# Designed miniproteins, single chains, continued (3), part 10

Each design is a single chain, and the fold is of that chain. pLDDT is the mean over its residues in the fold that is shown.

## One batch from the design tools (miniprotein)

Design m8336
Fold by ESMFold2-Fast:
Structure m8336 (fold): chain A 89 residues (1-89)
Amino acid sequence: TIKEVIAEAEEQFNDPATPFQVRVTFRAPFDKIVKEGTDDELAEALAYVLYKGGEIENRFITWYYVKLPEAKKKRIEEKAVVIAKKEGY
C-alpha cells in the first residue's frame, strides 16, 4: 500500500549513511501507483500523503501526482476529501 511504501522510504531517507540512490526507492512504486492506480486508490494515496506530511509524501505530490491530467486530478481530489473526513485526517 501507499502507507507501506512511504514508511519504508521514510526509514531509508532519514538515515544519513544511506546513499541517495537507495533513499529514492519509492520512485518505482510511486510511478506504478500513479500510472496504474484507480481513482479510488489514488484518492486514498493523496488523502494519506496530505495527512502524514513530510519529504517523501511531498515528493509523491510534486514529482508524480502533478503529472496526472487535470480532469483526473479533480476526480481524485473530490474523492480524497471524502476519504480524509472518514479517516479523520
Scores: mean pLDDT 73

Design m8337
Fold by ESMFold2-Fast:
Structure m8337 (fold): chain A 95 residues (1-95)
Amino acid sequence: SMNDLMRVHNQTLTQINNVVRSQVSDLRRFTQLSSDLSTNLHNLLLSVQQGNMQQAQQHMDQSVTSLRNSGLSDQSVSQVRDLLLTFLQQVQQLV
């Protein structure tokens, strides 16, 4: 259901935000990055719902690139990538 998809989306965003917040002390920078990640996660979800796995992968890669460009460690970027992969698998099961 849409409610199940929104729950998975919100849970994933919360987990990603926890990883990002541990390395980003500036609140403005954190808020901007969280907003960008939320947008990419939403677009990833929509792409999976449309059956467009190539576009879903693109949105995942954009999120990873955004995190890398923000100065997060390779370990934290890898943790977020793993969370995005888990999200992709969960959304595919719900769609």
Scores: mean pLDDT 80

Design m8338
Fold by ESMFold2-Fast:
Structure m8338 (fold): chain A 85 residues (1-85)
Amino acid sequence: GLEEARKLAREGKYEEAAELLVKHYPDNPTALARAGLYYLKAGKIDKAIEYFEKAVELDPNHPVARRLLAEAYRKKGDLEKAEEA
């Protein structure tokens, strides 16, 4: 559960930590926001956006999920411009 995900993140296994949170807490907006943050740390920007969007859908007033979603979209735009250059 949450402790196993935290241990995986501490070991730098961010993608596995995110997957574990999604598996055990699929409808928890705070857990999904944390999973999105772990996907961002793993460089999986599209996955991060997916789970931040789901977190906001479950809790539209979740301030952390909304802030991280905005930052993920900005980061995706910068990467698209870099890839086109």
Scores: mean pLDDT 80

Design m8339
Fold by ESMFold2-Fast:
Structure m8339 (fold): chain A 95 residues (1-95)
Amino acid sequence: SAELDALIAQLRAALEKGDVAKAKALAGQIISTGDDDAETEAARLIAEAAKKGDREAQVVAGGMYLAAVGARDEETIEVLEPVAKESLDALEEAS
Protein backbone atom coordinates (compact mmCIF):
# COMPACT_ATOMS: atom_id res chain seq x y z
CA SER A 1 0.00 0.00 0.00
CA ALA A 2 1.05 3.63 -0.52
CA GLU A 3 0.84 4.25 3.25
CA LEU A 4 3.08 1.25 4.02
CA ASP A 5 5.59 2.26 1.30
CA ALA A 6 5.70 5.75 2.88
CA LEU A 7 6.41 4.27 6.35
CA ILE A 8 9.31 2.18 4.98
CA ALA A 9 10.72 5.23 3.16
CA GLN A 10 10.47 7.31 6.36
CA LEU A 11 12.18 4.53 8.36
CA ARG A 12 15.07 4.42 5.85
CA ALA A 13 15.43 8.23 5.97
CA ALA A 14 15.36 8.29 9.81
CA LEU A 15 18.12 5.64 9.99
CA GLU A 16 20.25 7.51 7.39
CA LYS A 17 20.01 10.64 9.59
CA GLY A 18 20.79 8.68 12.78
CA ASP A 19 17.35 9.49 14.23
CA VAL A 20 16.95 6.14 16.01
CA ALA A 21 14.08 7.38 18.24
CA LYS A 22 12.02 8.18 15.11
CA ALA A 23 13.11 4.88 13.52
CA LYS A 24 11.85 3.01 16.64
CA ALA A 25 8.44 4.74 16.42
CA LEU A 26 8.17 4.00 12.66
CA ALA A 27 9.18 0.33 13.16
CA GLY A 28 6.40 0.03 15.78
CA GLN A 29 3.87 1.49 13.32
CA ILE A 30 4.97 -0.97 10.59
CA ILE A 31 4.71 -3.95 13.00
CA SER A 32 1.21 -2.81 14.05
CA THR A 33 -0.01 -3.15 10.40
CA GLY A 34 0.54 -6.95 10.52
CA ASP A 35 2.15 -6.94 7.04
CA ASP A 36 4.83 -9.67 7.11
CA ASP A 37 6.82 -8.33 4.11
CA ALA A 38 6.96 -4.80 5.55
CA GLU A 39 7.93 -6.15 9.00
CA THR A 40 10.80 -8.15 7.43
CA GLU A 41 11.99 -5.06 5.49
CA ALA A 42 11.87 -2.95 8.68
CA ALA A 43 13.85 -5.70 10.44
CA ARG A 44 16.53 -5.56 7.69
CA LEU A 45 16.94 -1.79 8.08
CA ILE A 46 17.07 -1.98 11.91
CA ALA A 47 19.54 -4.93 11.78
CA GLU A 48 21.89 -2.87 9.56
CA ALA A 49 21.88 -0.01 12.11
CA ALA A 50 22.33 -2.48 15.01
CA LYS A 51 25.31 -4.11 13.23
CA LYS A 52 26.98 -0.65 13.06
CA GLY A 53 26.82 -0.51 16.89
CA ASP A 54 23.82 1.78 17.38
CA ARG A 55 22.68 1.02 20.95
CA GLU A 56 19.02 2.07 20.52
CA ALA A 57 18.75 0.18 17.19
CA GLN A 58 20.07 -2.92 19.04
CA VAL A 59 17.29 -2.53 21.66
CA VAL A 60 14.67 -2.30 18.85
CA ALA A 61 16.21 -5.31 17.06
CA GLY A 62 16.10 -7.34 20.30
CA GLY A 63 12.40 -6.62 20.75
CA MET A 64 11.68 -7.50 17.11
CA TYR A 65 13.66 -10.76 17.44
CA LEU A 66 11.67 -11.90 20.51
CA ALA A 67 8.37 -11.00 18.78
CA ALA A 68 9.43 -12.90 15.62
CA VAL A 69 10.41 -16.00 17.67
CA GLY A 70 7.01 -15.92 19.43
CA ALA A 71 5.19 -15.56 16.09
CA ARG A 72 7.39 -18.21 14.37
CA ASP A 73 8.28 -15.65 11.69
CA GLU A 74 11.30 -17.51 10.28
CA GLU A 75 12.15 -14.86 7.65
CA THR A 76 12.39 -12.06 10.26
CA ILE A 77 14.33 -14.36 12.64
CA GLU A 78 16.87 -15.09 9.84
CA VAL A 79 17.28 -11.35 9.11
CA LEU A 80 17.89 -10.51 12.80
CA GLU A 81 19.99 -13.60 13.74
CA PRO A 82 23.41 -11.97 12.94
CA VAL A 83 22.71 -9.19 15.52
CA ALA A 84 20.52 -11.26 17.91
CA LYS A 85 23.02 -11.78 20.76
CA GLU A 86 24.13 -8.13 20.99
CA SER A 87 20.53 -6.93 20.50
CA LEU A 88 19.14 -9.19 23.25
CA ASP A 89 21.98 -8.08 25.58
CA ALA A 90 21.07 -4.42 24.81
CA LEU A 91 17.35 -5.07 25.43
CA GLU A 92 18.12 -6.76 28.80
CA GLU A 93 20.37 -3.81 29.83
CA ALA A 94 17.57 -1.34 28.89
CA SER A 95 15.07 -3.24 31.09
Scores: mean pLDDT 80

Design m8340
Fold by ESMFold2-Fast:
Structure m8340 (fold): chain A 119 residues (1-119)
Amino acid sequence: MLSPEEQQQRLDELLRRFAELEEELEEAIENKDTEKALEIMRELLALIDEMIALKAPKNVIGGMLSRLYLLLLELSKEPSVPREEVNELIRRLIELYKKYFPNDKVMQNMVKELEELLS
């Protein structure tokens, strides 16, 4: 178990890495580099899992999930993207919203929109 100081330092590092990867994801989507975009999205979801394990504030996690939701919607519009890989990312995002925000109406509406993409 990390000390409170080590936990905060690790959270700060994860937040910086998330911001950097998010910018790289936006660029990959704009450049239609779908393989790179999928890899970065998986890394971003893994960072969220680590931040949740470190007890990051729910509002921070919610903000990150909302940003990933918008980027995943944009990625899902690309015809060249493997549908099975996008669907796996969508299911992972749905799982995080249901697990971390079960009573948040805004987040649950995002879940419904994501479930429609799987149908």
Scores: mean pLDDT 83

Design m8341
Fold by ESMFold2-Fast:
Structure m8341 (fold): chain A 100 residues (1-100)
Amino acid sequence: MSEKELEIEILEALLAMEVSVMKIELKNTKFPSEEQREAFEKVVELMEKAVELVREGKYDEAIELLEKALELAEEAGLPEDVINMVKRMLELAKEIKKLS
């Protein structure tokens, strides 16, 4: 089904865009503590790896990494905008899995 394949490709592009936005946010954000900065860097790393796994068709592994990223972001008390970005990526990954 060409339409499903196109939808998956669009959702993958949206995931990659969310990671790019997050990397810009990391570069431009001042953090109240070093621990929060380190947590943010780890969240971005997990998100980047999750995008790679989605492109490989490893959707369950990608979802697990995004769930771990969300847990880390919440535990570290990262800004709500960051937490919402991770939540949005998790939903996109779940949508891609449903279409596959």
Scores: mean pLDDT 80

Design m8342
Fold by ESMFold2-Fast:
Structure m8342 (fold): chain A 61 residues (1-61)
Amino acid sequence: AMAEREALYEELKKVITEASGDEKVAESIAKQLVSQADRITREQMLKAAETAGKGIADLDA
């Protein structure tokens, strides 16, 4: 449902923002991940979000 995707998007955005420190990039990546919600599990999406956030932080370092 729409509400479930919205909640997932906000959670993914928060995870990426906390890992990378960049809210704008987090917003973009979270949108990409939530678009795959029907193909991958929530756990896989959260893991991908964490990995992406760390990758962005490494590029900034």
Scores: mean pLDDT 73

Design m8343
Fold by ESMFold2-Fast:
Structure m8343 (fold): chain A 92 residues (1-92)
Amino acid sequence: SEEELWDETAIALIAMELAVAKEIIRQNPDLSEEERKKLAEEVADNIAKLIEQLSPEGRERALAVVDEGLAEIEKIDPLFAKYLRETLEKKL
């Protein structure tokens, strides 16, 4: 259905947002706490806007993708992963 196609598209965009954030952190290990918080706010806002457009089934799948992406980011930068998780929880 069109709803299922939109859910798949939005979930792919969420996965891309997390992958891009992971790469930014990997390439910039010396980011300040304030720069990490700013990036977390931008990424969380983008993801939250995508999640709010999803069906209930799409939301469940999107949250699983978010958890997986956060786990991958945590391996590189636990502090950024914490800020991103906390910011997302406040927006959802």
Scores: mean pLDDT 88

Design m8344
Fold by ESMFold2-Fast:
Structure m8344 (fold): chain A 60 residues (1-60)
Amino acid sequence: PMPSIEISLSNPVADLEKLAKENPELAKEQAEKLLRMLETIGRGDSAIGKGLRELLKKLE
């Protein structure tokens, strides 16, 4: 398919949880990066931000 805006509009946390089963270190890095980005734009307390915090707790 042609490149489109299909960037995890449903649930990026679920994609990272799946990645964590294969590569928890990479999933942790991606989750931290995305969470910091959300915090920078004032969305750290969003549903996605909370999901990322929970994922990071499991990966610590």
Scores: mean pLDDT 72

Design m8345
Fold by ESMFold2-Fast:
Structure m8345 (fold): chain A 63 residues (1-63)
Amino acid sequence: AAAPPSEEELLAATKAVNDALNYASQGDIEKAQEARDKAAEALSDPLNGAAVRAHVDQAIADT
């Protein structure tokens, strides 16, 4: 099981996810993917990073 992220990690990841979703809604897929990668990098546990990448990738696909 993945370790729970810290509040600092959650805040950084949430900001990057919001940036990614905003870029995706504007059709800027390249910037959305860059923000996705930043969100994953904010999380120390790679399982949490993979989950965030999957979430953002799904949102991009649905746009």
Scores: mean pLDDT 79

Design m8346
Fold by ESMFold2-Fast:
Structure m8346 (fold): chain A 95 residues (1-95)
Amino acid sequence: EIVVEQEPKEVEVKEGGSAVLNNYARGEPEVKYFKWYQEKNGKFELIDYAFSDKGYHQYVMNNLKKEDTAVYYHQAIAKDSREKAWGEGTKLTVY
């Protein structure tokens, strides 16, 4: 079983600032990459993907706009397996 930890669970940033979302996947099988999803106004959209560095990945958002206010979910994917795991989400508020 793969377990995804997302930090922080909630973050508030002033417009023009930056947010850093840390993602760590532990367990078996080993995670090859992460997919990043934005949930906003009932829409769930794939926004990025990145290769795992030993289960770790940091998603950095710079120059934030109020329109970036959303819940961000990360999905860990094992390349050689059907195993996938969702993180619990990060609520980002830009004000």
Scores: mean pLDDT 80

Design m8347
Fold by ESMFold2-Fast:
Structure m8347 (fold): chain A 78 residues (1-78)
Amino acid sequence: MEKMEELDKKGVELLGQAMAALAAGDAETAKRLFEEAFELAKKVIELLSEEDPEEAEKAKELLEKLKKEALAKAEAAG
């Protein structure tokens, strides 16, 4: 449980850094940080799959959609 919470916290920190980079006009760094945040989210989903594999699959599909949207916004910014 704590390991999942730690990964979730790191993901939030990376998303915050990505948003800050995007606001600063550094779209390349923002894209990289978004990708790293989504990789951490995938690891959280892998841990979730040990408890609820059906919810983990739904979360993976949602993450793919959110990742595409976030990367599109970063591309549009620069």
Scores: mean pLDDT 75

Design m8349
Fold by ESMFold2-Fast:
Structure m8349 (fold): chain A 82 residues (1-82)
Amino acid sequence: MSPEERLEELLREGVRAAREAGERALAGDLAGALEAARRALRALEEALRLAREAGAPPELLEGLETAVEDARRVVAELEAAL
């Protein structure tokens, strides 16, 4: 897998996992939401690492940094709710 393909895969996984976390939280499955939120955070952190190593444009890095920070907030909120 190319670095670009891996970055795209991680971004897709992060988005899917974040959506799953939201759906599970709305359904009252806070434990499942936390598992999905942690998966989203891991995927987005790895995507940010690869983007930084590849010298990605500042706009992409800022977007990924915001996404990681949002994911960290969701994880913290779910941990506090459990």
Scores: mean pLDDT 87

Design m8350
Fold by ESMFold2-Fast:
Structure m8350 (fold): chain A 74 residues (1-74)
Amino acid sequence: SIRERLEEVEREVDELIRNKDSLSKEELFRRAEELARRIGEVLREAHERGDEETVKRAEEVLARLIELAGEVAA
């Protein structure tokens, strides 16, 4: 389900945030880009289904990923 896919991506985002200082900037951005792509797919499918709860949660996960990218770029 899209919810299970989102839960998997959220776990991977949390892991990336925890390990941000142990990864190179290139590796971190590469992983963040892949995770953002997967979140985008979940968002599209959730919108098609009218699943407002999953849309909101996916947007929150994406926001955390964007914040991480901003911290690393600074």
Scores: mean pLDDT 84

Design m8351
Fold by ESMFold2-Fast:
Structure m8351 (fold): chain A 66 residues (1-66)
Amino acid sequence: SAAEEEAERYRELGIEAARAGDYETAVRYFQKALEILEAAGAPEARLTEMRYELEQAERALKDARA
């Protein structure tokens, strides 16, 4: 679906930001990907995977701020 494609685009941008050490930007992109999937009524398994990736980025951000 268009929503799944858009969410994947934001997910890829989040991964790129995280690899660059920009965890604040990574969190924003993963949040956007999750919002798109939730609004589209994506399957629970897909939402769980996206929430996991967001949580990993949030942990990295917290660690970078410590």
Scores: mean pLDDT 88

Design m8352
Fold by ESMFold2-Fast:
Structure m8352 (fold): chain A 89 residues (1-89)
Amino acid sequence: LLKKGEEALNNKKYDEAIKLYKEAIKKESGMKRARALYNLGNAYFRQEKYDEAEKAYRESIKLGSGLLRRQSRMNLRFVENVKAYKAAT
């Protein structure tokens, strides 16, 4: 599921990537689920669905650790900055 989701994401098939990552989230736990949530956030961000991306990254942070948690926090802050910029313009 994760690899197929990455392939869909790379081919800009964001709806398919989102579906595959949601399936991974239901089937996996712990770190694998955290990674699926991080990837789900990335897919939503590429569709400019910033609220959904924020939610996915926050859930990834709660379950993840180490590098993955750091990456999810960085991407969350980036999404927050994009939303602030769009609201100000």
Scores: mean pLDDT 83

Design m8353
Fold by ESMFold2-Fast:
Structure m8353 (fold): chain A 56 residues (1-56)
Amino acid sequence: MEEEIERRAERVAEMARQTAIDKGLSPEQAELAARRAYEAVRRMLETGDTGVPELP
């Protein structure tokens, strides 16, 4: 189950990075967006807590 959560988080992080770059954000901002998406998705799937900030 933990591997499933990590795989999903990584996938969403990659999509967030791609979307940020497509929107014209800097590579640094895209990486930050990906990291935040990864942590947010992992937290949601582990605890069911949806109180995290909006994903970029």
Scores: mean pLDDT 73

Design m8355
Fold by ESMFold2-Fast:
Structure m8355 (fold): chain A 64 residues (1-64)
Amino acid sequence: MAEELVEEARRQAEAAPTGAEAVRIARETADRLVTEYGVPEGRAAAIAAGLVLAWVGARLDAEL
């Protein structure tokens, strides 16, 4: 359930055209994890950071 949301958000973040869009996806996902799934705020923030890092990783792969 929550894992499915995170995995879909990760795919969206990796495909995001800009860093601002990746941050927006991460923030919306964190908010939904807290409000819809009862995930603790600290855990949701860590997941959001991971989504932004996934976008960075995809861009580094595209560079090489």
Scores: mean pLDDT 80

Design m8356
Fold by ESMFold2-Fast:
Structure m8356 (fold): chain A 60 residues (1-60)
Amino acid sequence: SEFDEGVVDILVALGNVLAKKGRYDEAIEVYRLAAERASKINPELAQRVKDFAEELEKKK
């Protein structure tokens, strides 16, 4: 649904802001939530968000 897509977009934006602030653990947690929500509606987006979380893990 459009509502679920909007929630995923908000979570991705929040994760991006946290990552820019160097708050990597919080950004990773938010990206994981976004990926879980996206997995039901857009598997490609879910994978990309999982990749974002993995990249942040490597920066720690």
Scores: mean pLDDT 82

Design m8357
Fold by ESMFold2-Fast:
Structure m8357 (fold): chain A 103 residues (1-103)
Amino acid sequence: DLLTELLRLYVELMNVLDEIIASTTDPEKKAEIEKIRNEFGARFTELVERYLRGEISVKQAAEEFLKLAEETYKKVSPYLTDEQKAKIDEIIKRLKEVLEKAK
């Protein structure tokens, strides 16, 4: 189920962002990452609502989710360790594979 895979990838990405927040000791960086994480969550929720209303196809939802994930990664990238970047890169790679299957 393509939708189930998208939801799983969303949960995995949110967990990585929450781990980054928990491991960040600088309060200003922590607050900025929290803002990015909350914006990502809100935008993903809106995307799911549009899909459930039949306004977009599952392929369009996957394409918009990939764009959203890449935008979120770009925003959070300056605050990440190389290990954390590798985790997000893996999630984005899997999302691209999911989108390829949606053809």
Scores: mean pLDDT 86

Design m8358
Fold by ESMFold2-Fast:
Structure m8358 (fold): chain A 70 residues (1-70)
Amino acid sequence: SKEEAIEYLKKAIEAIEKGDLESAQRYLVKALLLTENEEAIELIKKAGRALGKGDYETAIEYLKKAIEEL
Protein backbone atom coordinates (compact mmCIF):
# COMPACT_ATOMS: atom_id res chain seq x y z
CA SER A 1 0.00 0.00 0.00
CA LYS A 2 0.96 3.69 -0.26
CA GLU A 3 1.29 3.97 3.54
CA GLU A 4 3.59 0.92 3.66
CA ALA A 5 5.76 2.36 0.85
CA ILE A 6 6.10 5.65 2.79
CA GLU A 7 7.01 3.72 5.97
CA TYR A 8 9.80 1.81 4.18
CA LEU A 9 11.15 5.05 2.64
CA LYS A 10 11.25 6.64 6.13
CA LYS A 11 13.10 3.55 7.43
CA ALA A 12 15.54 3.83 4.49
CA ILE A 13 16.29 7.48 5.41
CA GLU A 14 16.90 6.50 9.07
CA ALA A 15 19.16 3.61 7.97
CA ILE A 16 21.24 5.95 5.73
CA GLU A 17 21.59 8.44 8.62
CA LYS A 18 22.85 5.60 10.87
CA GLY A 19 25.26 4.28 8.20
CA ASP A 20 23.32 1.00 7.81
CA LEU A 21 23.54 0.91 4.02
CA GLU A 22 22.54 -2.77 3.76
CA SER A 23 19.22 -2.10 5.56
CA ALA A 24 18.72 1.10 3.53
CA GLN A 25 19.05 -0.88 0.26
CA ARG A 26 16.57 -3.55 1.49
CA TYR A 27 14.03 -0.86 2.48
CA LEU A 28 14.32 0.81 -0.96
CA VAL A 29 13.59 -2.54 -2.68
CA LYS A 30 10.54 -3.09 -0.44
CA ALA A 31 9.24 0.43 -1.20
CA LEU A 32 9.61 -0.19 -4.97
CA LEU A 33 7.50 -3.37 -4.67
CA LEU A 34 4.72 -1.44 -2.85
CA THR A 35 4.20 1.45 -5.32
CA GLU A 36 3.13 1.86 -8.95
CA ASN A 37 3.62 5.67 -8.87
CA GLU A 38 6.04 6.28 -11.79
CA GLU A 39 7.43 9.57 -10.40
CA ALA A 40 8.06 8.04 -6.94
CA ILE A 41 9.72 4.99 -8.58
CA GLU A 42 12.09 7.25 -10.58
CA LEU A 43 12.99 9.25 -7.43
CA ILE A 44 13.66 6.02 -5.45
CA LYS A 45 15.92 4.80 -8.31
CA LYS A 46 17.80 8.15 -8.27
CA ALA A 47 18.21 7.79 -4.49
CA GLY A 48 19.61 4.26 -4.98
CA ARG A 49 22.15 5.56 -7.53
CA ALA A 50 23.20 8.40 -5.18
CA LEU A 51 23.54 5.88 -2.32
CA GLY A 52 25.77 3.69 -4.53
CA LYS A 53 28.03 6.71 -5.19
CA GLY A 54 28.30 7.55 -1.46
CA ASP A 55 26.22 10.74 -1.91
CA TYR A 56 24.05 10.17 1.17
CA GLU A 57 22.67 13.74 1.40
CA THR A 58 21.42 13.57 -2.22
CA ALA A 59 19.98 10.07 -1.61
CA ILE A 60 17.99 11.34 1.42
CA GLU A 61 16.72 14.36 -0.57
CA TYR A 62 15.42 12.10 -3.38
CA LEU A 63 13.71 9.83 -0.82
CA LYS A 64 12.00 12.83 0.81
CA LYS A 65 10.74 13.88 -2.65
CA ALA A 66 9.51 10.30 -3.28
CA ILE A 67 7.49 10.42 -0.03
CA GLU A 68 5.92 13.74 -1.22
CA GLU A 69 4.91 12.08 -4.54
CA LEU A 70 3.15 9.22 -2.70
Scores: mean pLDDT 87

Design m8359
Fold by ESMFold2-Fast:
Structure m8359 (fold): chain A 99 residues (1-99)
Amino acid sequence: SEKEKELKKIADKVKELIKEGKLEEAIKLAEEALKKYPDNALMWYELGKALYEQGKLEEAKEAYRKALELDPDFKEAKGNLALVEAELVMKELEKIVFG
């Protein structure tokens, strides 16, 4: 559909902005797309990647969970969610041991 073509082009642009380190622009573009089309797993996944690169681990986790809720077979989102959850556990353990 035209909607699917538009969403893929936006997702590709978000991915490119992430590669360029333009994380704030990537996040804003993904959030604007999700405001119009909230049920797109790929866009939630790209938002999660941008949030992760910016160090917003809790927000990245939420975005990856949303991607998996929409597409349970999304292997990349599942893998990235596991990595973010592991990092959050390690940060909490470091806070307990060294805080």
Scores: mean pLDDT 88

Design m8360
Fold by ESMFold2-Fast:
Structure m8360 (fold): chain A 67 residues (1-67)
Amino acid sequence: MEELLEEMRRAIEEARKALEEGNLEEARAHLLRAVMLVMEIAALGEEPTPELEELMAELTELLKKVE
């Protein structure tokens, strides 16, 4: 799970950066990667950590911005 959380964190960070640059397509690509990582973490059956919950909240906020 640690590697998936790290990848998710990086994807969210890159999405924020792309949004600041006005690069909506790049932001969407990074957010889709983060969604995929959430699905992989969920498939592990592990209990959600506070860190995962924070990242999911950030992901939801960013997804709303790229609609």
Scores: mean pLDDT 79

Design m8361
Fold by ESMFold2-Fast:
Structure m8361 (fold): chain A 85 residues (1-85)
Amino acid sequence: SEERKRRELEEALRRMEELIRRSAEINRLVIREDYEGLEKLLGKKFETKEEAREAAIKELKELTRELKEIEEEHPDLRAVAEERA
């Protein structure tokens, strides 16, 4: 039904916004070298700053992967989500 398609598009858009915001937050923490903030955000304790950076990069790759999957299904949503994030 049309209602189902609209709901699916709205959920895809919201998910993209969430992924973009989370990616921005991780990037900000990495740039600021806020390793304590990274531990808090990722829910993990790290022994070294290098371990924290590696975990952040891994998370960013996963978020990017999910964003690409949604973008492939809904190509026009990326620009809209980026403007709203």
Scores: mean pLDDT 85

Design m8362
Fold by ESMFold2-Fast:
Structure m8362 (fold): chain A 99 residues (1-99)
Amino acid sequence: ELTEEQKKAIEEIKEVKEIVENNEGLSEETKKEILELSEKAIEFIKKTEADPFDILVRFYAHIARLIGREDLAKEIMNAKTKEEALELIKKLKEIIKNL
């Protein structure tokens, strides 16, 4: 059975999957890359003993790079607290919704 931390991380990934699947502004290639990355991240979280939040942070930093936001990717990776990282992830989701 999955831990609560694993469930929460998987839910955050599922939210961005839904945003990307319903988005009309992203190229088909970028959508495919994000969806494939999302599936791999979910499977990795299910099987790993690593911190699910660390996986989530790296996942969202990679998505930021895929949409051309290297600046945001760096901010996400360099966030000093979990709260700061989550705020940056929220901003990234909003950016994707508006593409």
Scores: mean pLDDT 85

Design m8363
Fold by ESMFold2-Fast:
Structure m8363 (fold): chain A 81 residues (1-81)
Amino acid sequence: MKVKARVRAEAGDVNSDIIGVTLTLEVDGRTSVAGAKAKRTNDDKVKVRFKDPLTGQEVEAEVEIKDGKAYPSEQEVEVEL
């Protein structure tokens, strides 16, 4: 069954090539939180992939970096249960 999930990504330290990212996934009243590390790209965006522990699915989220600060992104993705 495919359901819509909300993914929120936040980054802590943006001054290094390896950025710590906190990912919050919400699926139909359930919430999971995962930490991931992603390498910064030259386009001031970081894509991070993690495996959601609730669904076992791979989820991708994006964080924007501007002026040395990370801005949280919120994305809708489809996950299969």
Scores: mean pLDDT 65

Design m8364
Fold by ESMFold2-Fast:
Structure m8364 (fold): chain A 55 residues (1-55)
Amino acid sequence: SSLDLTIANIDKRIAALRKQYEEATDEEVRRRLLAEIRRAERAKRLVEEERERRR
């Protein structure tokens, strides 16, 4: 479904951001990556809630 595809895309993005975070040595870059990860995780929760409402 479109929602499942959206969740898969968000998961791929979170994985990429986490890899960048582990490789980052600059504290400001790490802080920005953490904010992006948290934003992506919030987006995933909203999409998962929408998927659950349709069941």
Scores: mean pLDDT 86

Design m8365
Fold by ESMFold2-Fast:
Structure m8365 (fold): chain A 58 residues (1-58)
Amino acid sequence: VPRVRLTVLNAAGEPLAERVVPATPEAVARAARDLLAEAARAAGVPPEALTLRIEEVP
């Protein structure tokens, strides 16, 4: 199964968290939820203030 890199960015475009997961809808959705929640808690901002970037990895 191909993989994707999920990166959570703050409003300034700085990476806060990163994870590589299988490129399945279930794996991506779960990882996105967990990463956004973790980054939001660590940064003290709501998840809506963060951006999720998804990139295919070779």
Scores: mean pLDDT 81

Design m8366
Fold by ESMFold2-Fast:
Structure m8366 (fold): chain A 81 residues (1-81)
Amino acid sequence: GRVSVIVTAEEKPGLEDELRKAVEEAGGKLISITKTTVNGKKAYQIVAESDADPVELLERIKKLLEELGYEVISSAATRLL
C-alpha cells in the first residue's frame, strides 16, 4: 500500500536523509519528500510504499518520526489495487 505523512520541521542538515531512513526502517520504500507549508509552518510531505498493509506501514513510520522528535500533523493510508 501507499502512505502519505506530513510533518512540521525546521530545516536542518540531514533532515531529508533522516526522514528517508525512518521510512526505510519502517519497511517502506520512499517515493517522494516535498517541502511545503501548512498553516504558515514549514512542513514536509513524505510518500512511501510497501507490500505490507498500509495502516501498519503508516503506524511504523509515525512511531519512528515521533521518536526522532517530529510532529505528524496529517497522515493517510491507501491500499494499492
Scores: mean pLDDT 80

Design m8367
Fold by ESMFold2-Fast:
Structure m8367 (fold): chain A 76 residues (1-76)
Amino acid sequence: MVTLEELTEAAIRIARELGARTEGAKQLLVLLVSVNGEDYEIPVPTDDLEKALEIAQALQERFPEVEFLGFYGVPA
């Protein structure tokens, strides 16, 4: 069973591989995902919508039980 902690760590690693940066971001994006019927909010270290979508896609490819539901922005 994949945990929120494992998904958050994976998202951070993927974001780093894609060159996403947290420092200087005016907003953070939060990914909404469902895993085995439970919904999770995963903060990602980027304000770049395209990078956030790439992270969501990579998470779904790595963890087939993960369903991407959407995302929203929060003030940084």
Scores: mean pLDDT 74

Design m8368
Fold by ESMFold2-Fast:
Structure m8368 (fold): chain A 80 residues (1-80)
Amino acid sequence: SEAERLIREGEEAFRQGKYREAGRLYSDAGGEALRAGDRETAARAFELASESYRKDGSSQADLDMSESFRRASESLRRGL
């Protein structure tokens, strides 16, 4: 699936220490998973995006993105 492809690309970027790029790819993966109706994969992808932006941590914008994706993942897991 498109979401799985983007997760693999994000994992590669994360492995290379490109945390902001990984966060972007994981965020895109979450969006694609939601379009496919796969809320579990979307939650996992947004959790990975949150961790990636937190690990970069270079700016307040990165920290704000991390928190936003953490909340998105939590909301999806709750099924509200």
Scores: mean pLDDT 86

Design m8369
Fold by ESMFold2-Fast:
Structure m8369 (fold): chain A 65 residues (1-65)
Amino acid sequence: SELEEKARKIALERLKELAEMFKKAYPDAEIEIEDVDGKTFVLTVKTPEGTYVETITIEQVKEAL
């Protein structure tokens, strides 16, 4: 659906913005964004201090629209 395509785009853009913020703070961090099932997206940031994981779903984005 068009709404789900929009929500998916917003979810990915939110994680990309977070990834850019982490990259500025930790230039040597290993950063990845994974599309698990087309509905769930995971940002993983590995730094010397530890690993940060953020999960966003299209359902969460749709609720915020």
Scores: mean pLDDT 83

Design m8370
Fold by ESMFold2-Fast:
Structure m8370 (fold): chain A 60 residues (1-60)
Amino acid sequence: SAVEEEIRRIEEEEARRVAALRAQAAAETDVRRQILLLMEAIAVSAEGLVRIRQLEREAA
């Protein structure tokens, strides 16, 4: 369905963004900046979850 395709797209986008942030955090030498990058990765995952749940609700 169109909703399933949109959810897959969101999951793929989220996975790419989280992977990029985690890679950046792994290369970071400043512990405070590393923590901020990891927190951003968590925020990206949370935003993706909210978007998916909204799409599921609208498809019902």
Scores: mean pLDDT 85

Design m8371
Fold by ESMFold2-Fast:
Structure m8371 (fold): chain A 71 residues (1-71)
Amino acid sequence: LSGGEKALLAYLYGLGGKPRSAAELAEESGLSQSSVNRHLNRLVEKGLVEKEKVGRTTLYRISEKGRKLIE
């Protein structure tokens, strides 16, 4: 994983599975939203993060595979 991917995955792990939008993750991490979106897309592609659409908002949470990678 890249440094940004590792940082976001660890952050999501620390949330205990609580879902976050890309905008929330950008605000909380200090990264740009475009950078967060790039890292999140790669994490979803790798199966380490799950992507869910709730209304007009896309939410991200750590997957079971992502938790096992960190634990």
Scores: mean pLDDT 83

